# Designs tried in a protein design run: designed miniproteins, single chains, continued (3). Part 103

Each design is a single chain, and the fold is of that chain. pLDDT is the mean over its residues in the fold that is shown.

## One batch from the design tools (miniprotein)

Design m11576
Fold by ESMFold2-Fast:
Structure m11576 (fold): chain A 83 residues (1-83)
Amino acid sequence: MLEKFLSLPEELKKTLLALYRNNFDIAKTAEELGVSPSTVTKYRKEIFEKLELKNNEELLKVVNEYQIHEGVQALVEAVDKVF
């Protein structure tokens, strides 16, 4: 799943992460990304189709996997700065 997420167009990845940060609020996500709410709705549908997701629970699992991956990378970078 993570590999499919990483292969998404950059705009769809940004939209997915913004949706997660804004608790799937379309209007707040659109404001954060500087796009229209209709654009966010379109990108959300494309994300569900490309990742073959059936519901928000599966979407949360994808975001959590990505956040864990980013957390590991941040820890590696922090170790390099301390030593």
Scores: mean pLDDT 72

Design m11577
Fold by ESMFold2-Fast:
Structure m11577 (fold): chain A 97 residues (1-97)
Amino acid sequence: EEVERIKKNAERLTKLADEHYDLAKKYFNEAIENPDNKEALEKGIKHLREAKAYYTGAANAYKNVPELKEKGEEIQKRGDEVTAEGESLINKALEKR
């Protein structure tokens, strides 16, 4: 019962993380294509930070349950990947300024 509650909450957080990362990628690509669009870079950074926070929250929620530790590790790896990819996109956008 508690495991089911934690699983549902972690899944909700993961979905929010994915949605924010998709928005971050969209805005970073916009900033790369349009260097004068300062708002796009700012929005991208904001959404990347939110995605990172949600992935961390989801991974920690899963890891607190023995049956879900493997899922938590998968989400943690996804969060690390998103952080590295996001930083690369930010650097790309900044190079064109």
Scores: mean pLDDT 86

Design m11578
Fold by ESMFold2-Fast:
Structure m11578 (fold): chain A 87 residues (1-87)
Amino acid sequence: SLEDLIEQMKELLRKAEEAGIISKEEREKAIETLEKLKDEPEVTALRYLMADARSLARDAEKQGDKETAELARELLRQVQERLEELL
């Protein structure tokens, strides 16, 4: 569900902050945006999640954080699969 994907993104953001990939401020702003996505059309929310997961995967790979990169890629895969079902 969209709610499950949003919760996975929140967990990914937590791990990215712990790994130093993003700051606490960046995580707080991202969580605020995720909460607003609950009021958006599902396709709009999924496109946001896709872009953000892709960005986090690249940044995690750049820092050598394999665990965070794998989580970001898995979330990206799930979001892309959900978008295909709606299009």
Scores: mean pLDDT 86

Design m11579
Fold by ESMFold2-Fast:
Structure m11579 (fold): chain A 95 residues (1-95)
Amino acid sequence: MEEIKEKILSKARELASLPQLPALTSAEYQARVQSLYDRAAARDAAAAEAILQALSDAGYELAPVLKEELGERFTPELFFLALLEVAEELFSTLP
C-alpha cells in the first residue's frame, strides 16, 4: 500500500509541474483502466481485482492530500492520469 501511495504522489507532483495540465477525462480514464483490467482478469481475475481495490483505496486517501498540496493545479483530469500511469505499471507486473 505505501509503495502505491508514493507512486501516486510522485506521479501527481510530476504532472502538476508540467507547463500544460493533462486533459484526461473520467470517461477516458474508465476506458483505459477497463482495457488494462480486462487483459489482466483474463489471466488472473483475483489479482486484477486486488490491483483495482488497492488503487481505489490509495486514491481515496490521497485525493484530499494532493488537493491541499497542489491547490488549483490539482484537477480531476490530472488525478485520473496519475492513477492511470500507476495502474499501467501495476498491471504490467502480472504475467
Scores: mean pLDDT 81

Design m11580
Fold by ESMFold2-Fast:
Structure m11580 (fold): chain A 91 residues (1-91)
Amino acid sequence: ASVTLTAPAPLASVEVVASVPARGDVLVYNAAGELVGEGRLDAAGRAAVPLYRPGTGEFTVEVSGLPAGTEVRLTALDGEGNVLAEGSAVV
């Protein structure tokens, strides 16, 4: 699954929650297509993915390795933990 998030302020991390407790991979790309964050969902279906380079603008979050029909919810956070954007997709 792929979700686009638009950050009006510097995006520092993405939190991901899957509807099922399953292992999955999370990759975060900036608007230039550069990998800026990576993580893996834990046994509870959650990941906190810090970005290597905080930045503004459009980010693409790719979630893979989950069972088909899994809903994922994403929360984009600044460096102070404020919510910048939210998104969701079905795998």
Scores: mean pLDDT 83

Design m11581
Fold by ESMFold2-Fast:
Structure m11581 (fold): chain A 95 residues (1-95)
Amino acid sequence: SMEELLRRLRETIKKIKDAAKKGDVDGVIKSGLEAIRTVRRLMEEAGFPVTTIIGRILRLLGIIIEIELHPEKTTELGLELAKELEEILREVEEL
């Protein structure tokens, strides 16, 4: 259900923020990948165009790749990832 996907995304965003604040690289990456799966399902259920969904996923994946390449930036990039996910959450909730 949409409500379950929204709840799951909120929980995953909190995990990303908590891991980012601790500099937990593995925690941010694992929760970030989980968030991408939830975002795809959520945006598909909400009826977003495929091109919009792909663009959002590529942006999120880009942040995760940058964390892998520059783990010293985990806090900064992990919080940026959470903000992007919060924006997606807001856009879906406004429907």
Scores: mean pLDDT 90

Design m11582
Fold by ESMFold2-Fast:
Structure m11582 (fold): chain A 71 residues (1-71)
Amino acid sequence: LIATVRQAIEAALPSLSAKAREVVEALLQANPDALITAGMIREALLKAGISRAEVRHAVDVILAALEKTVE
């Protein structure tokens, strides 16, 4: 499950801005054995100073990828 969720997030990375992708990749690297949630991604992006509109778009794309993976 953890690996599958991480793969789904990684597949969504090309749809994000370069800065947002860098932040999410760093989050994945810092938490190799953790189940990454949409909340963790949103918090990391907001903390990095990404605009609220871009964060909302990024979270929406990632949630769609996660929902497809989890069913």
Scores: mean pLDDT 74

Design m11583
Fold by ESMFold2-Fast:
Structure m11583 (fold): chain A 98 residues (1-98)
Amino acid sequence: MKRISYEEYLDSLYETVKETYPNNEKVLALIEKMKEMIKNEKDPEKKQKLLQGMELAVRALLAKHNKQPQEHIDKLLEEAEKISKELGRITREIVEAA
C-alpha cells in the first residue's frame, strides 16, 4: 500500500464506512467523532491507539455488512478492548449502531 498522510488515511477509512453504510447517520457520526479525536490528539502513543481502534471498528463494520460469523466480529471487538476499555466500548457502540 502506498504511504499516505494520517489525514488521507483517516479520510479513506471514513469513506469506506460511508460507502458501506451510506444511510446510517449514527454509524457515520460515531466514525466521524473517532476521526476528529485522532486529528486532535497530540500524544503520538494515544493517537496510534485511537487509530488502531478506528481500524478495528471499520473492520468490524465491514465484517457485519458482509454477514461474517459473529465470532469474527467479537474477536475484533475484543482486540479493541485489549487496547483500552474505552476503545472497546466505542467500537462496540459503533458496530451495534449498524
Scores: mean pLDDT 82

Design m11584
Fold by ESMFold2-Fast:
Structure m11584 (fold): chain A 90 residues (1-90)
Amino acid sequence: SLEEFNELVSKAIELGSKLVELIEKGEVSIEEAEKMLEELKKLVEEAKRLAEKITDEKDKEIAEHQIEILEEWIENLEKLIELMKRKEEE
């Protein structure tokens, strides 16, 4: 349902924002950051599946755009964690 979709999107935004904050403060290990990223990916994948089931065309279009934004954010976070990992190995 749209309500379930909105709940998952809210949880994804909260988790992603917390991950960014912890990274900026240096309060997260690479292992913890990777675990949080995997949980974020799982939430977005579930939200994407729910978006496909939305019957209202306008709500579905909005939901699909929200998923695109979240997927781009995940790619950027993944790149950031990869850079942090390389820095620790040097």
Scores: mean pLDDT 85

Design m11585
Fold by ESMFold2-Fast:
Structure m11585 (fold): chain A 86 residues (1-86)
Amino acid sequence: ELEELKKKFEKVLKELLEKRYEKEKDEEEYKKALEKIPEIAEETAKAIMSLSEEEREELLRELEEELATTPNEDMREEIRMVLEAL
């Protein structure tokens, strides 16, 4: 359901943004990103809902592969949170 996915992604994006702010402490960039979260969450939810079952499984596989191979700790955390929302 679109509304349910949107809320899940909105929560995930806010949590990721809060963690980024703790490290970067760029208040202006944080506020700008925060304003964009509802739009990004809605676009993301719509994109995922437009996927077929096969395409969704492929996306999950690609995200799991990225999680296993990426050396970037922050990117791994972001991918894990996205997988939790899916």
Scores: mean pLDDT 75

Design m11586
Fold by ESMFold2-Fast:
Structure m11586 (fold): chain A 67 residues (1-67)
Amino acid sequence: NETARKSLEAGLRAAEESGHSAAGAAGAWQAIKAGDTTEHTKRALEAGLAGDVEAAIRHLREALEEV
C-alpha cells in the first residue's frame, strides 16, 4: 500500500527531526486510515500516543520494512 508507506515515512521523518511522539502517532494513524493493519504500525500509534518517541520510531522503522 503506497499511501500507507508514504504516511509511515513522513511520520518517521517528522518524529526523528522534531523529537515529538505525536508526529510518529500521526504518521501511523494516516497509515491505518489507508488500510495498514500491521502490528508494528499499531504499536507505533500506541507508543506515539503514550509519548514514547523512541518506541514510536522503532515501530515505524519495522512497519516500513514490512509494507
Scores: mean pLDDT 82

Design m11587
Fold by ESMFold2-Fast:
Structure m11587 (fold): chain A 80 residues (1-80)
Amino acid sequence: SKLAELIEKLKKVDINNAEEVKKLISEMTEKLLELEEDEVTREGIEEFHKEIIELIDNKDYDKVKDAIDILIDAAEKLLE
């Protein structure tokens, strides 16, 4: 599963590698949007993606780590 592969990569990513973190988060949010049919939830995913990118650009690593954990939890629930 592409989603399972992305989860594994996000768990192992170097949080200080802004380019790699942004790439993986963008790929994860694209995959979540493909699987989500509820418009309100889709809008929430898009807003969450924008917020994470801003946190990465601001080097708020603790908040980035928390946001990645939220994305992983959401993705793992979709694999059940």
Scores: mean pLDDT 82

Design m11588
Fold by ESMFold2-Fast:
Structure m11588 (fold): chain A 103 residues (1-103)
Amino acid sequence: MEKEVQRLLLKGYALAVVGTGSMAPEKLEELLERRMKELGFSEEEIRELKAEIERLVAASSSPDELLERAVELRLEVAKKLNLKIKNSREEMLANMRALRAAV
């Protein structure tokens, strides 16, 4: 899988985690850095992706907006990979909102 797709997946994951409140920001940063290193990302690529995630979180006024952005990133990944998404956008949002209610 190309690095561009991996970056989109990591951003989507980060926004979903922040939007659901399932993990402290510091723990999420540690997890993302570890995964990016495992995937062969350079220090520069890691810093750039962290900055992009921080910007997206700061630009969002609510957890629900973060979940919507996470779904959009997942759909972008599917488009780049020419994959059919099993769940609709609404089903993906409903699943993430259910996770937020459970934590």
Scores: mean pLDDT 78

Design m11589
Fold by ESMFold2-Fast:
Structure m11589 (fold): chain A 87 residues (1-87)
Amino acid sequence: MVLRLPASLSLSSTVAEAERALGQEVSADTPEELKNMSLEEAIAAAEAAGEDKKLVDNARALAEALVRAAKRGEATVEELLEEARAL
């Protein structure tokens, strides 16, 4: 199965940022920047730095789930984020 995110600087940061975005979903101050800048930018940096493929793949799946849910508006960021982490 997909690996759980480690306590690495790169990928643990994406999880922390996703948790913050989750908590801020109600306010929706800068939701587009949060979900794109924090998750996608951090994942791109981790991939460029040569992080483990499995770790990068797990982070990408989490980011894509967040973006997809937000765009559709059918599921909450919290629901998809927790589901992605359960993988």
Scores: mean pLDDT 50

Design m11590
Fold by ESMFold2-Fast:
Formats: C-alpha cells, sequence, structure tokens
Structure m11590 (fold): chain A 68 residues (1-68)
C-alpha cells in the first residue's frame, strides 16, 4: 500500500519515539538503536520516498524481532 507523505512522516515519528523509549529502558542494543534512530530522523528531515521508508521499517522490524 502506497502511503501519503504525511503518513510516512507519522510512521517515522512513531518509530523514532518507540525506539528512543526502548533504548532509554535498555531494551535495545545502544549502537544499533542509535544508528537506526539517526537514519529515521534523516529520512524524516529529507521527506524520504515510500521505498526508503519501507526499507527503514523493515530494519526496525528486524531489530525488534532480534529482541523478541
Amino acid sequence: RVLSQEEREANLEAQIAALEWLRSRGALPADEADALIAQLRAALDNRASQEEVDALMKRVGALLDARA
């Protein structure tokens, strides 16, 4: 499903907030979480395409799956 620009930005902001919270609780590896948060922030600032956001969401899922 193709997301609007606003939907992509909302998804990026939600994932950044979730990763920052989990990182602050020690639930994620610091280096991997910090690197991914930085990439999500860069995507938000650069108004990344659907393809770029999908790739980042896949990486978020992989990081969270590694913790489950």
Scores: mean pLDDT 77

Design m11591
Fold by ESMFold2-Fast:
Structure m11591 (fold): chain A 59 residues (1-59)
Amino acid sequence: NLDELRAQLRDAAYGNGNAAAIQQDIELGVVWLKNAVFGEFEKADEEEQTALEAFLASL
């Protein structure tokens, strides 16, 4: 399906030798997304949102 295709394209773009780095980026992205969702009802502070955005941009 579409998500599986994206994952395979990403793996091909970075090359099989860098699979570990790709895996780390995916894990960080999942953690960031989960924190963003929880911030919706808990209302994360502006500082926390800025930190998450800076964290994502540093990837």
Scores: mean pLDDT 58

Design m11592
Fold by ESMFold2-Fast:
Structure m11592 (fold): chain A 79 residues (1-79)
Amino acid sequence: MQFLSKEEALEAIKAGEAGSMRGVYKGKPVVISWIPLANGAFALTVTDVETGEILESRIARSAEEAVELFEELYEKYGK
């Protein structure tokens, strides 16, 4: 799987495309993922790569909300 940069992730979300970005939480690798849903909504998740544990799961009503939620997740997990 190809991982996107922060800038590539923002463009993908604005285009209504699914994607993933690598991150770090407490020294452990994580993945921030986003998936477009019906009616322009998005599901965003942060997953621990080693354990498969879902650390955070959010729903955005629109691409604009998905951008804001992605930026929040990037601040905590993107490093």
Scores: mean pLDDT 81

Design m11593
Fold by ESMFold2-Fast:
Structure m11593 (fold): chain A 63 residues (1-63)
Amino acid sequence: SAELDDLEQRLVAAEASGDIDELIKLETDIGVLDLKLTVLKERTPETEARLDDLEQRVRAARE
């Protein structure tokens, strides 16, 4: 989805620049998207895997 593509672009940029503030914001925005997809019943195995990947990468980048 466009939202997942946007989050991944932001993550790649934040990882490259070491932007910790953006990484913290991304963690929040990933959670908001996860909740939205759950409420709208738009969760698929693909979107769940992409969200999990983004969450793990944000966590790793903050360490």
Scores: mean pLDDT 82

Design m11594
Fold by ESMFold2-Fast:
Structure m11594 (fold): chain A 65 residues (1-65)
Amino acid sequence: MHMEERLREAGEEVKAKHPVVKDVEIQGDTLYVYLEESDPNEQMEAFADAAKAAREVGGEAVMLE
C-alpha cells in the first residue's frame, strides 16, 4: 500500500515536471512511464528522473513508448 502510493506520487511528479511523459502506471513495485515521441534527450532526462524517483521509494521504473 505505502509503496504503491509513493510510486504514484513519484510518477505524478515526474509527469508534471516532464511534458514528454504521457502517462504513468503502477504494477506492484514497478513504475511504468509512457513517453510521447519527442527529442531523445528529453526522453532520457524524463526516464532518469523517473528511475531515480522509483528507486528512492524502493521500486523500479520501466520506460514505454
Scores: mean pLDDT 78

Design m11595
Fold by ESMFold2-Fast:
Structure m11595 (fold): chain A 95 residues (1-95)
Amino acid sequence: SKLRLGPLEKELLYDESLVEKIKKYFKDKNLSEEEAKYIAQLVLAIEQGTLPFVLPTLIEKLGGAKVNYYLELAVEFLKTLEELSERARAFLSLG
């Protein structure tokens, strides 16, 4: 499956939480701890196929506009991870 055998797996298995990784990735956005946690929740929901169960609860709590913004950031984060994984595979011998 995606992300299982890439150089990024060492980073994902490090003692750094997904929340900390998201905060570092979006350093220029100055995300709060709570905002990074919502983005992390959406990232995990997308990866696990549970997005339809998570979205209604977040929309009720935060409103659709904020959830849409965090969802766009979650998709951007995942897109970049996939691109980095593909590039790493291309630089492996005979990749």
Scores: mean pLDDT 71

Design m11596
Fold by ESMFold2-Fast:
Structure m11596 (fold): chain A 98 residues (1-98)
Amino acid sequence: SAAAEAAAQRVRDLLDTLYKAVEELFKRSPEAAGDAAVRFLEALARQGSPEVGKILREGAEKVREATQKMAENPEEGLKEMRKVFDDVRAALEAALRA
């Protein structure tokens, strides 16, 4: 539906904006960037349906794991965080179109 496509586009725009903010914050503090991403995903999970909330909470947990890697290897950790955001976006778009 047009409404589902509009919702999917908003999710894409929101996650892209969040990732850019996280990437910028990462240049100053990888830990703060990871914490900010987790807090944002958890906040969104509280506003969504149970299915959307589950996707976002699982994403937040994976962001915590990526943040741990950033302490040891910043480039690899950031790459893993990007993958988590891409996976969350795809899962949310699928849920919104269902």
Scores: mean pLDDT 79

Design m11597
Fold by ESMFold2-Fast:
Structure m11597 (fold): chain A 73 residues (1-73)
Amino acid sequence: EEEKKKEAEKLREQGHIAADNGDYETAIKYYEEAKKLLGDDDWQTWFELSVLYETLGDKEKAAEYRAKAKAAK
């Protein structure tokens, strides 16, 4: 678990850097990888994904991930 959390933190950091550079597609890929490592209780990754999809105009996915973030505590 500890190794997976550390890998997920690195992936989220790379996602943040990509988003800061305006590379939202790359940021989404990094956050999706982090989500696969941490599972469904990682509300922060889902919230970040919802913001990115909203920025890209994918309102359906943005709403889906916002709902998951809210449910995850």
Scores: mean pLDDT 77

Design m11598
Fold by ESMFold2-Fast:
Structure m11598 (fold): chain A 62 residues (1-62)
Amino acid sequence: MKALARVVLPSPKTGPEDLELRKGELVEILEVYPEKNRALVRNLETGEEGWVPLSTLEIIEE
């Protein structure tokens, strides 16, 4: 994994490229655009990929 993160705020799916996430879910961060508050993530439970606000994530460093 490049980086592991926990969802700390729910992220509803607002567009076709967005991923709907619930609090407590674990995701792998694939890409980050901090200036735009966006991250491309993969949900580790479902395998789905999509964009979420970076502010919804707590990064867990390995």
Scores: mean pLDDT 75

Design m11599
Fold by ESMFold2-Fast:
Structure m11599 (fold): chain A 71 residues (1-71)
Amino acid sequence: SMEEAARAYGGLIAREGGAGGEAAERAGQLTVKMGDAKGRSATQKDTAEAARLGGAEAAAEYFERLAEQRS
């Protein structure tokens, strides 16, 4: 599920740096974006590309940077 994916990214970042609060909040933002039909397609594609980079951990870091640029 998309919601679980977004929360998983936050959890991964939190485990790596211990920034649970911030990372989890970013994951929440991803879930909101996925709620929109438009955001779902775009976000899913970007997330899949990031996952390819180095797996879930790399995807989480890539998304964090991307979200910061957009936010």
Scores: mean pLDDT 49

Design m11600
Fold by ESMFold2-Fast:
Structure m11600 (fold): chain A 68 residues (1-68)
Amino acid sequence: SEETAARLARLLEFFFGEGRKVTPKEATRVLVQYGFISEEEANKLVEKLGDKLLTTRELAEKVAEILA
């Protein structure tokens, strides 16, 4: 949902900074560490998105889309 994507974006912006580009591997590692997603979900996201540098907002939208 849009609410889920917005919440995840706020969390990623807190860890990495607003407007920063990060890899899916870096973003999902943080989300697993803080219990927002499982390690299995993180592996699926990294496989699907690869090493593509995305903004924290774009990553949050992709995470919310793939896990829905």
Scores: mean pLDDT 81

Design m11601
Fold by ESMFold2-Fast:
Structure m11601 (fold): chain A 89 residues (1-89)
Amino acid sequence: DTERILLGPPSEIPGASPELIALLRRAEELLRQGKYEEALRLYDEALELARDNPKARARALFLRSQALRRLGKHEEAEKTFQEALDLLS
């Protein structure tokens, strides 16, 4: 379920390692705190760890797109969001 993958707890992402789950939780907390640049750094790390996990990659890309929008990087955010949707279609 796309909504569950993108909005549910990171621990429920199929095949996600404990390291990836912990990193996604940290990045999502930074996003909630408005620390967008720090969150982007952790999402980039999560994308490297999630190379072989399309659902985890989609989660990281979706949240990365939110951080990019908050920083005013609208073109990069839209591209990143589309990449997330493509992984779940």
Scores: mean pLDDT 83

Design m11602
Fold by ESMFold2-Fast:
Structure m11602 (fold): chain A 74 residues (1-74)
Amino acid sequence: NKVIVKFKKGVSRYEMVDIIVNVINKDKSIKPVSAEFLDEETILITFENEEQAKKFIEELKKEPLVEEAKFYEE
């Protein structure tokens, strides 16, 4: 139920958070449990279930500053 989001180079931490929050706010069924920065370009977000994670990935793929959004493999 974890998603890795990788942003394009030059995107600030504040812009990353704003993009993620805006995507989450578009669908009331998407409720993150936790979020953490893995590096300067990458955020790991955990959701309650796989359906929420899948919806989040599809919406993030539409964002021009997002390089990659996918399920995190342990």
Scores: mean pLDDT 80

Design m11603
Fold by ESMFold2-Fast:
Structure m11603 (fold): chain A 91 residues (1-91)
Amino acid sequence: PQLNIILDVLNIQLHVFPLLTNDPNLTYHDDVLDTQQQLLHFQNNDLTIWTNQLDTMQLNLFIHLFNDDQLVITTDQMQITINQIWIQQTQ
């Protein structure tokens, strides 16, 4: 589970993050209905996302990172680094 994803657009909701988890939660079928939460679940890793365009309004980062985990999102205009994030649903 490497943590360096480059995205073309930051208009991603959690349904496009399945490659960062080994536990996809039944999305991309009900699609836009379940984009508000739970798709990303990390336990102990560094997450770095880089995208050309940003749309943080649509990006709901619900990740469960702990024990020196960090989330880094880099866009063409903005860069966000977070130490700990958690999700309300992992499985």
Scores: mean pLDDT 35

Design m11604
Fold by ESMFold2-Fast:
Structure m11604 (fold): chain A 60 residues (1-60)
Amino acid sequence: SPLEELKRLYDNKDFEGLKQKLAELRARDPEQAQRLMDEITSYLEEKVRAEKAARRAALA
C-alpha cells in the first residue's frame, strides 16, 4: 500500500525518496495524498510516544 511504502522510506531514512513519493501521489490523487500525509504524521507522533515507552520498559 502507499502508506506502507511511505513508512518504509521513513524507517530507511530515505527522506528524498519520501518527498518524491509524496509528490508523485499528490499528482495522481491529491485527496489520497492528503489522507496519507495525515496518517504518516500520526505515525510519526506515535513513534515518539513509543520511543519514550520503550525507554521506560528498558528500565523495568
Scores: mean pLDDT 76

Design m11605
Fold by ESMFold2-Fast:
Structure m11605 (fold): chain A 97 residues (1-97)
Amino acid sequence: SKEEEIRLIGFEAVNALLNGDYESAEKLKEKLLEYIKEDPDNAIGWFYLGLIYDEEGDLEKAIEYLQKSLKLAKEVEKNEALAALSQVALEEVLKRK
């Protein structure tokens, strides 16, 4: 499914950053941004984008996108598990800012 593709791309992008493969990470990030452009209400896409920016050290963008994920998971998708994950990730980034 498209959601499974978004999850896989997001997971691979974060792993590429953790392994220092910045070229692969950037390409995967671009692909994730294309999916978000097609479906801007998909909370999981914003969640992984937030994690990617956190690993890149862009804390401002990480916070922005994790807040977007949290809002969409709570208000649009009614996905309590993703809302909880987004909240925990957001608090972790805020602690390091």
Scores: mean pLDDT 84

Design m11606
Fold by ESMFold2-Fast:
Structure m11606 (fold): chain A 108 residues (1-108)
Amino acid sequence: MEILEELKEKIDNATSVAEAEEVKKLVKENKDKLSPEELLELMKHIEIKRINSPNLEMALALEEIEQILQDALLEKVGREALEERRANMSEEEKEEIKKLYKEIKERE
């Protein structure tokens, strides 16, 4: 509940690579507890901070955090999208996919 606000404050106040690494640790520990919307909000905060960073080392450290958040978001959204696709596939679509796979395999 309070972790989103804490992470946002730490991101906005980070002025060194060491502080960015501390944010990275907290993100890794808490990413699974955050909703897709919260992950997206944190990514936006990191991106704005990175764009406004005058230091390359700081920008790279922030980019690593952005990548961790993006991977976590894609895992959550990708899982939901895959499950929705499976639920909405008709028996005819499943048979067409099987038939196509068989035709591809029979071509030497």
Scores: mean pLDDT 74

Design m11607
Fold by ESMFold2-Fast:
Structure m11607 (fold): chain A 59 residues (1-59)
Amino acid sequence: GLGERLLQHDLGLSPEQVAEIVALIRAGRLDEARALLQRLAGLSPRQAEGAVEALRTYG
């Protein structure tokens, strides 16, 4: 979906990393998804929260 392409294109994440983040969001494990985005993409806590919300809405 759109959110998966955003993670690959804008954040430079691998397909495997994108799949893990998407799986966490679908499982409702939003804190873990935010923490993983911070580690893999170097996002701030606020940026990671915004990315997770965008993926929930558009992914």
Scores: mean pLDDT 79

Design m11608
Fold by ESMFold2-Fast:
Structure m11608 (fold): chain A 100 residues (1-100)
Amino acid sequence: LTPEQVAEIARSLADAAENLAKEAEKMGAPQEVVDHLRRAADLLRKAAENPDKAVEYLEQALGHLRRAAEVAEKNGFTKIAEGARQLARAVEDLIAAIRA
């Protein structure tokens, strides 16, 4: 992957995380879930803007996505938890592709 491709994928994932945060908020999910999803979106944007530190920001975003999924699942927001898990998997795949 080129730095430009990494930035494009990271921006797409940031948009998806922000949209999931908005959906979670509309559904009345715990504020902790919304906060983790928004923090992940911000970190994914930073990964796109800072290619030399992209993996560091992606790893931090991954942590927030995993926590969002855990809290959402525990509170019965299964669709939000599934969305967060899918985003976490995409971030893991992006990290693996950068390291290849």
Scores: mean pLDDT 92

Design m11609
Fold by ESMFold2-Fast:
Structure m11609 (fold): chain A 86 residues (1-86)
Amino acid sequence: DLLEVLLEMLRILGAPEEALKLIEETGNVGAAEISLAFALLSATPEQIEKVRELAKKHNIEDLFEKLKRQADAFQDAIAWVEQRSA
């Protein structure tokens, strides 16, 4: 089950239990993917490597790389907003 794997990744990244429960209750894979992209923003290199290994084990490395790119885009957007401050 893809959702279970994404929830395991979110736990590795230190996602709040309230967020994990909400995703489980919705059963929405897209919500898990968006949450994973946000969690990657604050992840340590060690956490990122553990998640990458889990993605390889479950043959979803392409999905992981896509979510990592989304996290990088979110970080760029935050930097862009900060640059527009006085």
Scores: mean pLDDT 78

Design m11610
Fold by ESMFold2-Fast:
Structure m11610 (fold): chain A 74 residues (1-74)
Amino acid sequence: SAMEEALRRLMGELLRAIDRLERALAAGQVSVEEARAALTRLEGRVVDEMRRLGFPEHVVAAVRAFVAAQRAAL
């Protein structure tokens, strides 16, 4: 479905951004605080796009929980 394709696209974008932030953090190019702030900004954009596309709130909550866990692990 179009919604499944949109979810795969948004999750792919999120995972690529997390990978870039983890590599930048490992290389000393960003602080943990800067990486967490960048991930929070990305979460906001992804959540706004999901709501605009009509995703149910339980799916939005699951993505937010995933991002919170990734941010805590940085």
Scores: mean pLDDT 89

